Designed miniproteins, single chains, continued (4). Designs and how they scored, part 115

Each design is a single chain, and the fold is of that chain. pLDDT is the mean over its residues in the fold that is shown.

## One batch from the design tools (miniprotein)

Design m15998
Fold by ESMFold2-Fast:
Structure m15998 (fold): chain A 68 residues (1-68)
Amino acid sequence: SDGARLGMARRNTSALTGALDDIDPALGEQMRAELDRGEELARQGKVSEATRTFQDASLRGARALREL
Protein backbone atom coordinates (compact mmCIF):
# COMPACT_ATOMS: atom_id res chain seq x y z
CA SER A 1 0.00 0.00 0.00
CA ASP A 2 2.81 2.45 0.85
CA GLY A 3 4.51 1.66 -2.47
CA ALA A 4 1.24 2.21 -4.34
CA ARG A 5 0.68 5.58 -2.64
CA LEU A 6 4.26 6.60 -3.43
CA GLY A 7 3.80 5.64 -7.08
CA MET A 8 0.55 7.60 -7.41
CA ALA A 9 1.98 10.68 -5.67
CA ARG A 10 5.09 10.56 -7.89
CA ARG A 11 2.98 10.32 -11.08
CA ASN A 12 0.62 13.12 -10.02
CA THR A 13 3.51 15.44 -9.15
CA SER A 14 5.30 14.70 -12.47
CA ALA A 15 2.13 15.44 -14.47
CA LEU A 16 1.51 18.74 -12.65
CA THR A 17 5.16 19.77 -13.07
CA GLY A 18 4.89 19.28 -16.83
CA ALA A 19 1.64 21.26 -17.03
CA LEU A 20 3.19 24.14 -15.04
CA ASP A 21 6.15 24.45 -17.44
CA ASP A 22 3.69 26.02 -19.92
CA ILE A 23 1.92 28.25 -17.36
CA ASP A 24 4.35 29.14 -14.55
CA PRO A 25 7.91 28.05 -15.41
CA ALA A 26 9.27 29.32 -12.06
CA LEU A 27 6.84 27.12 -10.11
CA GLY A 28 7.64 24.27 -12.51
CA GLU A 29 11.31 24.60 -11.53
CA GLN A 30 10.38 24.52 -7.83
CA MET A 31 8.26 21.40 -8.37
CA ARG A 32 11.15 19.70 -10.23
CA ALA A 33 13.35 20.39 -7.18
CA GLU A 34 10.69 18.77 -4.96
CA LEU A 35 10.53 15.78 -7.36
CA ASP A 36 14.31 15.38 -7.01
CA ARG A 37 14.05 15.62 -3.20
CA GLY A 38 11.23 13.06 -3.11
CA GLU A 39 13.19 10.64 -5.30
CA GLU A 40 16.23 10.99 -3.02
CA LEU A 41 14.06 10.23 0.04
CA ALA A 42 12.61 7.18 -1.77
CA ARG A 43 16.13 5.94 -2.60
CA GLN A 44 16.95 6.19 1.12
CA GLY A 45 13.89 4.02 1.91
CA LYS A 46 12.02 6.97 3.46
CA VAL A 47 8.80 6.07 1.68
CA SER A 48 6.43 8.07 3.94
CA GLU A 49 8.58 11.23 3.70
CA ALA A 50 8.93 10.81 -0.08
CA THR A 51 5.15 10.38 -0.46
CA ARG A 52 4.45 13.48 1.65
CA THR A 53 7.01 15.48 -0.37
CA PHE A 54 5.29 14.53 -3.65
CA GLN A 55 1.82 15.18 -2.18
CA ASP A 56 2.82 18.64 -0.88
CA ALA A 57 4.23 19.55 -4.30
CA SER A 58 1.07 18.26 -6.02
CA LEU A 59 -1.16 20.36 -3.75
CA ARG A 60 0.91 23.47 -4.54
CA GLY A 61 0.73 22.79 -8.29
CA ALA A 62 -2.99 22.01 -8.26
CA ARG A 63 -3.67 25.20 -6.28
CA ALA A 64 -1.75 27.28 -8.84
CA LEU A 65 -3.77 25.77 -11.73
CA ARG A 66 -7.09 26.44 -9.91
CA GLU A 67 -6.18 30.13 -9.35
CA LEU A 68 -5.69 30.92 -13.07
Scores: mean pLDDT 84

Design m15999
Fold by ESMFold2-Fast:
Structure m15999 (fold): chain A 75 residues (1-75)
Amino acid sequence: SREIAELVVQAAMAILRGDLERARALIEQLRKLGAPQDVVDALERALKNHETREGIILAIALALRGIGDLFDASL
């Protein structure tokens, strides 16, 4: 879903800028929309580890995945 992909990008970007409240709200919205559990779990791990290199890399990877899904949904 384009909506799920947009929210994944927004959640990952919120994690990267340290906006933890917004990131948490976006992750809950993704869960309610039936986003893949692996994606929700990965966003939660990135949020939990947002100040670590591993968490930052995971958030970047999730943002790129969401951007890729948006590109595919636009074709």
Scores: mean pLDDT 86

Design m16000
Fold by ESMFold2-Fast:
Structure m16000 (fold): chain A 92 residues (1-92)
Amino acid sequence: MIEELKKKLEEARKRADEALATIKKYEQQLADARKEAAAASAQGPELGAKAKQEYEQTEADLRQQKAAAMGEYYSARSTALLYEEKARKLEA
């Protein structure tokens, strides 16, 4: 019984770590897109306007994907805390 709870705890922690890594990847992609838009704006107003539109679309898409990953992260953390609490009570 207790070994099964420890296994479920490890699975939940792994899921949380994977979600956190995904969030960091989206944050990096947003930073890269922002730099690219700024560089294009320096080259001219028409190129800058197009880059700004592309950035705004990319930002909206990445914000939605990041929100989904954050939801998975909090769900996995909640699951890990639940199994950690159950394991602690069984070891007491």
Scores: mean pLDDT 82

